# Designed miniproteins, single chains, part 111

Each design is a single chain, and the fold is of that chain. pLDDT is the mean over its residues in the fold that is shown.

## One batch from the design tools (miniprotein)

Design m3868
Fold by ESMFold2-Fast:
Structure m3868 (fold): chain A 95 residues (1-95)
Amino acid sequence: LESQFSQAAVIHAELGQIEKAKFFVSLSPKSASGWRSLGKALEKAGQLDEAIEYYEKAAKLGSPGAYFNLARVLKKQGKEEEAKAWEEKGKALAE
């Protein structure tokens, strides 16, 4: 019943309820969508380093969109080469 906690993590992250989203992601640690939504919430809150960590978790769990989210955050930090590497990996997965 991990899908139930995955959905809760996404909903709470979209509402900006970061602590509740973290709790539900801890109950569904293989939820790529949960980690990605939590990354988006942290990015919106300006916590870019933590957003990067959670986008990396989502990408490793098979979220192609997380590769592009990660590249975008890295560009915001001025890490152009790292951003390019993640973007190319995401494009390869979309093939």
Scores: mean pLDDT 82

Design m3869
Fold by ESMFold2-Fast:
Structure m3869 (fold): chain A 65 residues (1-65)
Amino acid sequence: MEKVTAGVRLRPDVDVEKALEELKEIAEKYGVEITVHPASRTVTVTGDKEKVEKAVEELRKRFGA
């Protein structure tokens, strides 16, 4: 099954370390892999297209710039 990757930039006011717990919950909820890039304040979401789209939507709603 082919995997896709999408990026979400976190707002400047989001504490990346505190957000890690919620990011982990979202990853488990949607069955996707989430990788955090602290230097750019960005997260990448990798998985099946449908699952990635749902995870990205929730990430943008909670943390998205």
Scores: mean pLDDT 78

Design m3870
Fold by ESMFold2-Fast:
Structure m3870 (fold): chain A 55 residues (1-55)
Amino acid sequence: MDELIHLIAEILRSLGDLEDQILKARQAGDEQAVNQLIQQSQDFNKKYLQQLRKL
């Protein structure tokens, strides 16, 4: 039970960090970095969703 709450909080923090990094990469004009960060956010969602389903 507590593990679910902690996992959700971790997902939210990770997504927030990735969004901030995407904004910084966009401001720097680094289009490839933006694309890589978007891919990382999708990978994080997949990983944590699988963990949630296992619990």
Scores: mean pLDDT 76

Design m3871
Fold by ESMFold2-Fast:
Structure m3871 (fold): chain A 56 residues (1-56)
Amino acid sequence: GPRAEAARQGVLALAESAGDRLAAALAKHETRKLGVEVPEDADVETAAEALARAME
């Protein structure tokens, strides 16, 4: 949905401005806060997808 897509795009935009490591860490933290597990070694794209899926 629009909210999930906005979250995905927001993480990718953060990666472009602040770096992949910070963007991935933030996305993993927010995904876990929503009660969804995400691997510690997930890259920024995987973390963005996990967050988008958790927000649906």
Scores: mean pLDDT 82

Design m3872
Fold by ESMFold2-Fast:
Structure m3872 (fold): chain A 86 residues (1-86)
Amino acid sequence: AAADIAQGNALLALGIAYLNAGKYDQAIAAYNKAIALYTKANPNNPNLATAYNNLSTVYANLGDTAKAAALRNKALITNNNALAAK
């Protein structure tokens, strides 16, 4: 629904603000909520790829390189799906 996309966009912006402030736990929570809303409303939304890529950056900063790599792979797949949906 359009409301789910709008809420996802707000949570993505909030996650970015937390990431830039170094508040990684809050960033993870915001990004996970945004991902859930995008996946439910439109799994081809390009903002879903942005959320995965930013979440990857958080885990890289926390030293979880394996999780960061997995999330970057999810971002690439999601971006390819978004481009194919055009």
Scores: mean pLDDT 82

Design m3873
Fold by ESMFold2-Fast:
Structure m3873 (fold): chain A 80 residues (1-80)
Amino acid sequence: APPPASREEIEEKLKEELKKLGYSEEEAEAIVKGTEKGIEILVELAKKENVLEEKPDPSASILTPEAKEELEKKLKEELA
């Protein structure tokens, strides 16, 4: 069996929770890569939703209109 990667597991769980909140993969990765203290602070903040305020729909918040346009342009570039 592979060695237990508690840090990697925490990072994966944190990324999953951040993606559910509508954070991009880059933002989630930056937060996770911050520090172990940063991870602990984020977990504590997540428990206190007062700081996170109202979360928009993750599907709606994942792609802003600008990000949608860039993604569509990238897809068209791959096609033509």
Scores: mean pLDDT 57

Design m3874
Fold by ESMFold2-Fast:
Structure m3874 (fold): chain A 95 residues (1-95)
Amino acid sequence: SEEAEKGKKYGEEGRKAGEAGDGKKGGLFASLGGSLASEAYYNGSDPEESMEAGKYALEGGLAAVRSAKDPEGVAYGTGGAIAGIGAAFLAGGKV
């Protein structure tokens, strides 16, 4: 689905930004990716696609947290990671 593909792309951009040391940008992109992954699931996308997008958002959020030098970057990264986890578990099973 388009939402799952966009979620995956945003999660990947978040990971790249986080790895480059931009925790705030990484966290923002990861949060967008996680939101899109969840939306894809609720809009009836393939559960595997939604789960994959959620995993990318989780990885992006974690990379953002690791590179964050301020509380704002940590907050955005954490939000992205949580959104990614939520989307992945909704599509792939329960925690």
Scores: mean pLDDT 74

Design m3875
Fold by ESMFold2-Fast:
Formats: sequence, structure tokens, C-alpha cells
Structure m3875 (fold): chain A 69 residues (1-69)
Amino acid sequence: GLPPAVPPGTSLHVTGTFTTTLDGRVVDRHTFEGRIDSDGTPLEPEHDFPEPPEGAEVTSEVTTRWEPV
């Protein structure tokens, strides 16, 4: 889902890992890190991440942190 709204004077630091599993075996792992300012989102997932293999299951873990600008 979309990250929460960024409070004024801070930026949202986003760190996440996508793990792609096929037939119970980890076949790919992607770690991403980005900053989201109050004016926009710098991260573009469809452009930065390769397409997972057909039939694979993708799990994600995303952590957000507020940081002063």
C-alpha cells in the first residue's frame, strides 16, 4: 500500500525487502531504500524491480521511519 502522509518538516525514510519464492525456494531478493518528501515519492517500483518469474510468490516487508529534513 501507499506510505502514510509525510508531516511538514520531515521526510519518510522507506526501507523494504521483496523476497520471491518459487516452489518453496527463494529465487530472488530485492532490497530497496528511498525517501518520500511531502511533495512527492522518489521511488518507482515498476521501474526499479525486475518482473518475478511466472508462478512465483512475492512477500514484502516494509519499514518506515520519520526523519527531520
Scores: mean pLDDT 64

Design m3876
Fold by ESMFold2-Fast:
Structure m3876 (fold): chain A 94 residues (1-94)
Amino acid sequence: MELEEIWKRYEQNKEKIDKAIEHARKAGEALDAADVPPEVRQKLTNLLVAGYLLASMGDTEGAAETFRKAWELAREAGVDEASEHYQKAAEAAK
């Protein structure tokens, strides 16, 4: 009974997780290409890793909130391409 509910959630969330991870990967690539202060780069990289780990563990809500924070920080830092990908990752994980 519980196992069947967990399995259904896993299958439904798998598509969301895969999409969120793909957008997070693109955000990382955009960040690597951007000229960003080291402090901002470190914070964004830490949020990217945290969001990726949460998504991979099936915590889609935690991943969405983490990617949303990365989106806000990237936008404030003027890293527009990374910001767009973080936003898409957050929306996909929701």
Scores: mean pLDDT 79

Design m3877
Fold by ESMFold2-Fast:
Parts: structure tokens; sequence; C-alpha cells
Structure m3877 (fold): chain A 100 residues (1-100)
């Protein structure tokens, strides 16, 4: 569907964004997590482009878990705003996985 193609493109853009964030990030734990976000967004883009809703939903649940882990790391570092935004992203991906 055109909607899945649009979502695929957005996830491909997100993959590139997080790849660059991982390269620029000075904290090695956060850099690794951004690298994993990049990979999951790329795989989600591929699944969505193929119309594989089951695989995309599983990848969205993995994105949710990674964003929660990033949120926890930001909270540990005292960045409450970045923590809150990461936890919102986690919740959004859990909801999206249920509705694919």
Amino acid sequence: SSRLQQLSQLHRQASEYYRRKAEEEKDPRLSELYGRLSDLHRRASDALAAGDRETAAQLFRELSRLHREIGDLYREQGDDISSSLSLISSSVYDIAAENL
C-alpha cells in the first residue's frame, strides 16, 4: 500500500539519521544504541517495503525496547528532556506494532 511505502521511506530516513548520530556521539554506550536504532530502522524499512507487516511489527517492538533503554541511559545522565522524548518514542512504537 502507499501508506506502507511512505512509512518505509520515513524509516530509511530515520536509519540514516541514527547512523550519523552514532558516528557523532561521544558516549560509547549511547553511540552503540544509536547504531542499533539505525539497523532496526533499516530492517523495518525493508519489511514495510515488502509488505511484511508481521516482521515490521516485531521490529517496532525492538525499536520500542531500544528507545526505552536510551531513555533510561539519558535519565542516568540527568538529561530528563531527552529521556522523556525517548520514552514517548518507545510508547509510540508499541502502539504502532499493535496496529500494523
Scores: mean pLDDT 90

Design m3878
Fold by ESMFold2-Fast:
Structure m3878 (fold): chain A 80 residues (1-80)
Amino acid sequence: METKKEIEELIERAEKLLEKYLEKKSETMDPEEVEKLREGVKKAVEALRKALENAEKYGLDLEELKEKLEKDIKGLEEIL
């Protein structure tokens, strides 16, 4: 089981990765690069979901990250 500190680090990493993908998608329309971005975001989504489940267990409030995650997924769908 991960400690609260490890969960926070995982959340920060995933959040940073999502922001990076949002920036990159605005710079490129190449279908191949879009697919790489989608795969990366899918992995970030999985990491965030695990962090959310663990954080909920420890009482951490992640509402802000949930909103960001949904927005990022929707943004990627728009590129398709």
Scores: mean pLDDT 61

Design m3879
Fold by ESMFold2-Fast:
Structure m3879 (fold): chain A 109 residues (1-109)
Amino acid sequence: MPAPPSKLFLVLREEAEAEIRRLREVSEKKGNKVGLEVADLLEEKLAAAKTPEELQQLAMIAHGGTVAVEEDDIKLLEEIKEKLENGEPLSELATKAALYVLDAALARS
């Protein structure tokens, strides 16, 4: 298909934008200041993202942040914030976020 990498990048960017927006919305609803700060940092990283892999990683981190806000897990939100501020690899954070989302889902049933 013509321009598959460009189309994939645009779709993944829209998905990452949607996940970051969801994190911001739930953080505002719960009055979670750390969640709002994480959303701001993720928006900054999204603006600098150059690869489909980075977009997938940002979407996963944002999704994990949303779950952490819903679970009132301030410790995880502060850890995500610190690692984003320190410029740590997004891949490690995305893996941790994916495992956290899975664990939260399994803990409920």
Scores: mean pLDDT 83

Design m3880
Fold by ESMFold2-Fast:
Structure m3880 (fold): chain A 86 residues (1-86)
Amino acid sequence: DEEVKKLLEEVKKLLGELFEAMANNDSKKGVEYAKKLIEAVKKLIEATDDPKILELAKRYLILASLVSPEMAREAEELLKEIEKKE
């Protein structure tokens, strides 16, 4: 599905931006990109029930959850949505 492929590329781009922000100790950009990553992952899990993609989504949400307590709460809610699909 082209939509799923596009969302996967968006997620990969946001992951790169998040890693760069973390490497530079840029907390503001880290939170910004983690929030965008969570939003992109939400769209991804709405677009597919592929177990491999859902497993990747869980890993990305766990990574985003490490950025701040607010991001941890947002990621936990989305992890519950993935569990409902399993």
Scores: mean pLDDT 81

Design m3881
Fold by ESMFold2-Fast:
Structure m3881 (fold): chain A 87 residues (1-87)
Amino acid sequence: MLNEEEKEILELLLEAWKLFDPEKKGYISKEKFDVLIESFELSEEEIKKLRSEKLDLEKFLEFFSIVLKRQGKELSEKVKKAFLEKV
């Protein structure tokens, strides 16, 4: 069972994924990935860590791990598993 913070993180991840992969292809194109980076105002150093022509599920979780660290939060194993089961 997810705690309140983990549930909020899961909902954030699911909403973001649905917004950028509405057709359930399992990846986000480079063009949509650039929009995602812009929307979350990542630093140059954070962007360098995400080196990819497209954002698959693994890279998407890495991206949000960075976003959550900026908020002093951690992307837990339980949230990652729940997200992967729902996409």
Scores: mean pLDDT 73

Design m3882
Fold by ESMFold2-Fast:
Structure m3882 (fold): chain A 120 residues (1-120)
Amino acid sequence: FQKLSQEALRTLSRAIGTIRRAIGIYLQQYKQALENKDEKKAKEYQEKIRKLKEIEERLEELLLRFEEAVRRNDVDAVIQTLDEAIRVLQEAIKTVDDEDVRRELERLRAELQRIRQQLQ
């Protein structure tokens, strides 16, 4: 349980970092769209940034709930939190167009799914 919980904690932390990287990419693209006076592209990137920030906030809340569940040895709460994190990562993957970021998010989601299966 502790080893799997530590692996999940590291994977969740990496997922948050990957989302922050995606936000950085879209912020750069947003600035470029503003310079090019491309209002449509600027609006699209602004919306992606908004969605990814909401996803980041949700993952940070899930990380705190996960740490608390692990501290209490609450396996059911750990499983529930992982299931929710997997769903949030699926939303992130659908939001992100950058191929490298998408591949990393897919890898992290698969890792959480593997850990989730081993907790059964």
Scores: mean pLDDT 88

Design m3883
Fold by ESMFold2-Fast:
Structure m3883 (fold): chain A 75 residues (1-75)
Amino acid sequence: LEEGDKYLEEGRKLFAEGKYEEAIEKFKQAIEVYKDTDKKKAAEAYAHLAAAYSRLGKREQSAEYMQKSLDLYTS
């Protein structure tokens, strides 16, 4: 699997296990890979990052990353 896809899948697994802070780390790693290769997958990773911050009660960070996701989908 591509490195970005691996990070995204690891993040999703951690999120499902309730390990939101660890999931955030993996989603950020996926974003760094996807920024250079695939804007749509970067947007998907930002959406997952926003969901993880929402689960931690970090509403402002959640909104910020959701906006970044939407901006990438519309560009």
Scores: mean pLDDT 84

Design m3884
Fold by ESMFold2-Fast:
Structure m3884 (fold): chain A 67 residues (1-67)
Amino acid sequence: GKLSDEELLEASRNAAKAAADLRGVTLSEEELEEVGRRAAEIARETGKYGSKGLLQAALEALDEMGL
């Protein structure tokens, strides 16, 4: 089923934490929220709401933000 906006944002924050861990970077709560918000936006554009799709979106968001 489709994720709600709140569930998508929560999943995107979790993907942001996983992406930061993969990159070996420590992000503040504010930075994680910003990455998660951008990852959710990318997921809405691509329609990829699975864990792999959200992780890829979060990694893309980190690259766009220069983190």
Scores: mean pLDDT 80

Design m3885
Fold by ESMFold2-Fast:
Structure m3885 (fold): chain A 60 residues (1-60)
Amino acid sequence: SALEAAAQLAAKNAGASPEQGRAAAEAGIDGHSPEEVARAGGTSLREGGGMGRAARELAA
């Protein structure tokens, strides 16, 4: 999906693996825009927060 693709791209930009990007997308896709998912995934991974932090940011 577009949300999954956006999250994976954001993860790659943050230096994460494709698997980490996919997991972040799966955790946060419901009810969120592709830009929101990509932002949360990218910034969380840059800060060393990983997939769990990305999911929490999207939930907030």
Scores: mean pLDDT 56

Design m3886
Fold by ESMFold2-Fast:
Structure m3886 (fold): chain A 97 residues (1-97)
Amino acid sequence: DSERRTLFEKAIEEADTDKDGYFNKDEANKLALLLNVCALLDDDFDGNLLTAAGAYKLYTYYKTGECPVESNPEQGAALDVDGDGLVSVEEFLALLE
């Protein structure tokens, strides 16, 4: 859905306010609110940065309309192409294609 992808791309651009290419807690929560997805939990973050597991929750809600009740680190690992346990803005945008 090209219209939905455009909406997500705009929301991601708006949420990445410091333009560092990653999502901190404030940016990730802003993204979740802009996309009208379920709230992120502390387990979805490593310190102040969104993990691959947290990003997978947002992606699952985007695709299915259902909020995962727990982190899924195994599924999140598929989004983490560089193996650092974090998801970049670029990696997350690639999921929407």
Scores: mean pLDDT 64

Design m3887
Fold by ESMFold2-Fast:
Structure m3887 (fold): chain A 90 residues (1-90)
Amino acid sequence: RGVAEAYFNLGRAYEKLGKYEEAQKSYGRAILVLSNLENPTDEDIQLFTKAVNELAKTYEKLGKVDEAKAILSKRNGYCKAVFGKECPSP
């Protein structure tokens, strides 16, 4: 859990520095860690949703518009498939 939050925070730091490729990798790692939790809390699911949204924005900054659209369109499916719950509203 703390590892996923650390990767999310690292992604945010890279974004502030304009290092979008590094931000993309950090958000991706946060998502991977969270998706492999056996008993995710509501806070874990919220962090997953935030990481997906920030990854999509980072893809747009890199000009990867198709990847941004793909991850956003599958976001709700990820919450249902991985956690058995709806994604939290913004």
Scores: mean pLDDT 75

Design m3888
Fold by ESMFold2-Fast:
Structure m3888 (fold): chain A 80 residues (1-80)
Amino acid sequence: SKEKEEQLLKLADELALKGKELAENADEREEINKLLTPPSEKLIEAIKNEDQEAFKKYQAEIDKIIEELKKKREKKKKEE
């Protein structure tokens, strides 16, 4: 349904926002965008096609990228 599609698109936007919040500067933001853009595009395509398996797959890929970015950010903070 269109309502479900809108809800999933909102979740995709929230994931993208969380990724951007991990960036301290423009260079990091560009790197994050390059990592998140391909799975985000595929996630949006899956939402439009109502492909639940593809959605789950690309959501997991985005979550993994965000987790890896968080680990890199924590390591950087420890280095001060």
Scores: mean pLDDT 73

Design m3889
Fold by ESMFold2-Fast:
Structure m3889 (fold): chain A 66 residues (1-66)
Amino acid sequence: SEEKIRELFEKYKGPDGKLTVEQLRKVLEELGIKPSPAEILRIARKNGDGKVSEEEFIEAVKKLKE
């Protein structure tokens, strides 16, 4: 459910309210998803800090579950 996805984001997010690449990988693995390095890089959007917002995370999980 989306609530569970948000709960995991809140659990792993850093002080800036975003996930690092390492945190993203761990959360996806806890959800039973085995992300490739290419998928992680796509989600993290190498735009400045290489971190993932809550909205980007929710979208990524939904797409990876499809």
Scores: mean pLDDT 73

Design m3890
Fold by ESMFold2-Fast:
Structure m3890 (fold): chain A 69 residues (1-69)
Amino acid sequence: LLEELAARLAPLLPERRVRGLVEALRIGQSAGMSATQLLQLAEEAVADLPPERRAAAVALVREMLSRME
């Protein structure tokens, strides 16, 4: 699922930002963070992006998390 998320984020974010976000989510998931906490982590990680790009990236993370539940 994280590999699929990385592929879907690639058109929206630079490679370094995709790698950073996916790695943060992977570590958070391994630490037992809930889907809500992981989504909040993603929102914080992309807070500096333009609103449209930020919304698209967060939506992709939300879709991925909903499929893991």
Scores: mean pLDDT 79

Design m3891
Fold by ESMFold2-Fast:
Structure m3891 (fold): chain A 73 residues (1-73)
Amino acid sequence: GSIKAETRKLRSQAEELLLSVPEDKRAELQKRLDQGIELENAGDHAEALSVYTSILEELGVEDIKRAVEKVTA
């Protein structure tokens, strides 16, 4: 597959997950997402991909925890 398509897919997933994160944590993760976008705009798709993957790994665990808290409240 195209590295551009892969990078775009992971960016979209990171953006979607960020919408469900608490505002304080979102600000920190948004800065990392912005760095990935800058790398993508510079043509460094592989580095942008690594940034987005890192965000998704961190958000996976945290987003699951927050979803459980909302269901039990």
Scores: mean pLDDT 73

Design m3892
Fold by ESMFold2-Fast:
Structure m3892 (fold): chain A 74 residues (1-74)
Amino acid sequence: MKSPLEVVEEAGKLFNVPEELLEKVLKTMETLSERDQNVLAAIFLDELIKENPDAPEELKKKMREWKEELLSRA
């Protein structure tokens, strides 16, 4: 099962998030507890869905599934 950092990196790449922004998010997450990493990763996925309404529904569903899994670990 992927770590919250791996999930954020994969999701960021799938939605073409700028590398600079993605690196800043990941660096911030590394300073947090495992619980807070799962919560922040879930928030990041939720924001990707909201900012990309035109993204394929299948991709958005995958992000929602990952979000639920992350929150279950928080």
Scores: mean pLDDT 81

Design m3893
Fold by ESMFold2-Fast:
Structure m3893 (fold): chain A 71 residues (1-71)
Amino acid sequence: SMEEDMERAKETALELARRLGERIAEYTGGELESVEVIQQSETSLKAVITVGGEEYEYGYSVEALLEVASK
């Protein structure tokens, strides 16, 4: 269902954003403080990653996230 797809997309976005945040932390020497995933529309999500007091925003498509989740 669309609801199950959205839940799976959110979980996948959170995992991808956490991994990205870990890489930013390693590169900058900062600490990964938080990761938040926010639904922007029925087809898009946004991740807000905080590393060393700096916020990084990344957009994700639900369709692309579901493709990643299926692997």
Scores: mean pLDDT 86

Design m3894
Fold by ESMFold2-Fast:
Structure m3894 (fold): chain A 99 residues (1-99)
Amino acid sequence: SEEEKKKAENLAVLEKAVAAAPKEVKLVDPSNASGKEYKFLVVKDKDNVLRPFNLSGENEDALAAQGEIIKKNEMEPLALVTATSFDSVIELIKELEKE
């Protein structure tokens, strides 16, 4: 269907953005193997604001919507982040904004 085709195209946009991320960061304590790991794509918008997209939601509609937002707003991928806490991703974004 046309809706399935559009969803697949938007998912492909997100997948390409993830693959194009120049930096990969792991925000997990290697001494603490407990805890669920989440993946985030940090993108830069046209106003130079950094934004995290949660890739670990596992809902294809939500992932496709993220791909559509990236495409429509011409967002630049900066980093693929693996983290056990959303707060640690926000702290990383603050540090990246200082660079």
Scores: mean pLDDT 79

Design m3895
Fold by ESMFold2-Fast:
Structure m3895 (fold): chain A 96 residues (1-96)
Amino acid sequence: LLERIEALLEELKTLSTPEQQETADAIEELIRKAIEAYKKGKLKEATKHLIFAQMHLIALSAGFLVQERQGNPNAERRLALVDEIRKLFSELVKEL
């Protein structure tokens, strides 16, 4: 699951502004930190990282919706990628 999420985040970055790429990198780092915290039994720390990752995904999705309404040619693909990442993120959380 993590490897698939990373691949989708990398594709998303190729279609994103530098600011959106930084947000995607932050999401990936937060997911990795959450997994490591769960492995160490630090449930509160893991939950905090997952909440921040979800907040960044929501912000990124909102930005892409605005770009879609403006007629940007890559906006539909970006939204599809964010939706797939969110789906895999939900599955990753179930394994923790």
Scores: mean pLDDT 76

Design m3896
Fold by ESMFold2-Fast:
Structure m3896 (fold): chain A 70 residues (1-70)
Amino acid sequence: APEASAVGARLAAHGSGAEPPPADLTGREAGEAAVRNAAASLVRYGGLPEEEARRKATEGVAAVARGFGP
């Protein structure tokens, strides 16, 4: 649903803008945690199955990594 996409984008923007990266996580673990958090939100608020939510979250995290680096 288009509302699920809007919620996902909002949560991704919130995570990148409002929350500092955790120092305890490696770059790889931080990226994996971001994917899991975004995927869980898409499942909970968007009603998407875990596999589809994870795929969408992975695309978003990859785009951020490309733009903002490690």
Scores: mean pLDDT 61

Design m3897
Fold by ESMFold2-Fast:
Structure m3897 (fold): chain A 104 residues (1-104)
Amino acid sequence: KKKVEELIKKLEELKEKLKEMKKTASPHLQRIIDEFINEVEAFIETVKEVVEEGKVTTIQLATLTVLLAGMSFLSSVLSKLDPEVAKIAEEAVKIAQEIYKLLV
């Protein structure tokens, strides 16, 4: 429980860093950052529900799996566009993977 809460806080901090970087990004890069942030936010919301209920449902597990795959894909796209943005996105994916392993 405590480890998951600490990882959520780190994930939210990385989300805020991406929002800041988005302010000076090109319109194309902004769209991809926004899509990544949306995936991160949905992942955090699903994890918070799991933690609050103390159990993971099949639907929640499927949702987390799809969101993690989406975040990983968008991170790889960002790596081709901007290495600094990609570094933050890759760290977010790593933290999301750590949360996922703690819930499964």
Scores: mean pLDDT 87

Design m3898
Fold by ESMFold2-Fast:
Structure m3898 (fold): chain A 68 residues (1-68)
Amino acid sequence: SKEKELKEILEKGRERVEKLLQEGKLSESEAKALYKALEVAVEQGFSLEEIESIINMAVRASQERRER
């Protein structure tokens, strides 16, 4: 079902963010903001590839902030 597909995409996105948080590549506040952004993106019909792109952009932005 569509609902099951959306849940799978969201779970995979959340697992990726959790791993990045554990690896220190995202702060707790950045991870919380990203979880909310992923929920909205999945509701809007974003694909797994688009969700992965959002996560990768967030990690890059986080790294740039830490190098300041």
Scores: mean pLDDT 82

Design m3899
Fold by ESMFold2-Fast:
Structure m3899 (fold): chain A 116 residues (1-116)
Amino acid sequence: MEEELQAEIDRLRKLLEEARKVNPEGTDELIATADAAYQAALEIYRRTGNVDEALSTIRRALDAAVEHYRDNPELAVGAAAAFGISGANFLREAGDTQKALEVAREALKRAEEMRK
């Protein structure tokens, strides 16, 4: 499971690297925003013990970023990748490796659909 999770995160990182080659400034901003969402989710989890509430913060930020970049497919893919990595890393740190794998796979599927 951990090896499968790392493989999916590595695939998301490759998508993020491709976005960065096309738009380095926009991609760096997405990475910073995704990290901020990750930190916010950790703080919510530490205060509440509620994994789903914490994860919903990352999911809302992802949905907002994808909508904002609706007319820029490279940055929309970058958003799915960056926030997918943040969500998976949050869940892994929270001890839910199975849910982390599901989140990484959903992010990859969403990114692949937007690359079409």
Scores: mean pLDDT 87

Design m3900
Fold by ESMFold2-Fast:
Structure m3900 (fold): chain A 110 residues (1-110)
Amino acid sequence: DEAKEKLEKAKEYLKKLEEYTKEALRALEEGDFEKAIEYAEKAAEYGHEAFLYADEAEQLASEDEEILKEVEEIKEKVRKYMSVATAIMIAAESGKSAEEAMLAKAKEFL
């Protein structure tokens, strides 16, 4: 079943999206803004792949309500995690800018 194969790939990429979003959050909590941005960008890439495979599964599923329901659940989770990853990236970019501004200010007193 080609639709089911695409659905399984969507689930695989969704799991990677979840993993990298958690890694991004941890990096942000540790003050590693560059790593937080890197992991959030990878999360977004995996989220995009998950959504593409879910969309392909939906197109191939025809009237298979069980597959269509799982596709909807995956798309909802992708949207949720990508939103979180985007928020982490914005917070990390803001933190990095603040650190750069503080360093520039410190250099004025040397």
Scores: mean pLDDT 86

Design m3901
Fold by ESMFold2-Fast:
Structure m3901 (fold): chain A 64 residues (1-64)
Amino acid sequence: SPVDEIYEKYRPKLVELTKRGDREGLLGLIMEAANELYNRGASFDEISQMVRRMSELVARVEAS
C-alpha cells in the first residue's frame, strides 16, 4: 500500500532523528512524509494512519 511504502521509506530517518532528540527534524520529516503520501493520491484516513504509525514508532524508540 502507499502507506506502507512511505512509512518504510521514511522509517530509518525517523528512528535516527528520534535517537538524536531532533524534535524539529522529526516534525519536518513527518510533514514531508504526509505531503508525499498526499501527492500520491492518498486519502485523509491513509495519511492519518501513517502519521499515527510514525508517532507510535517515535514513542517506542524513545522508550528503548
Scores: mean pLDDT 86

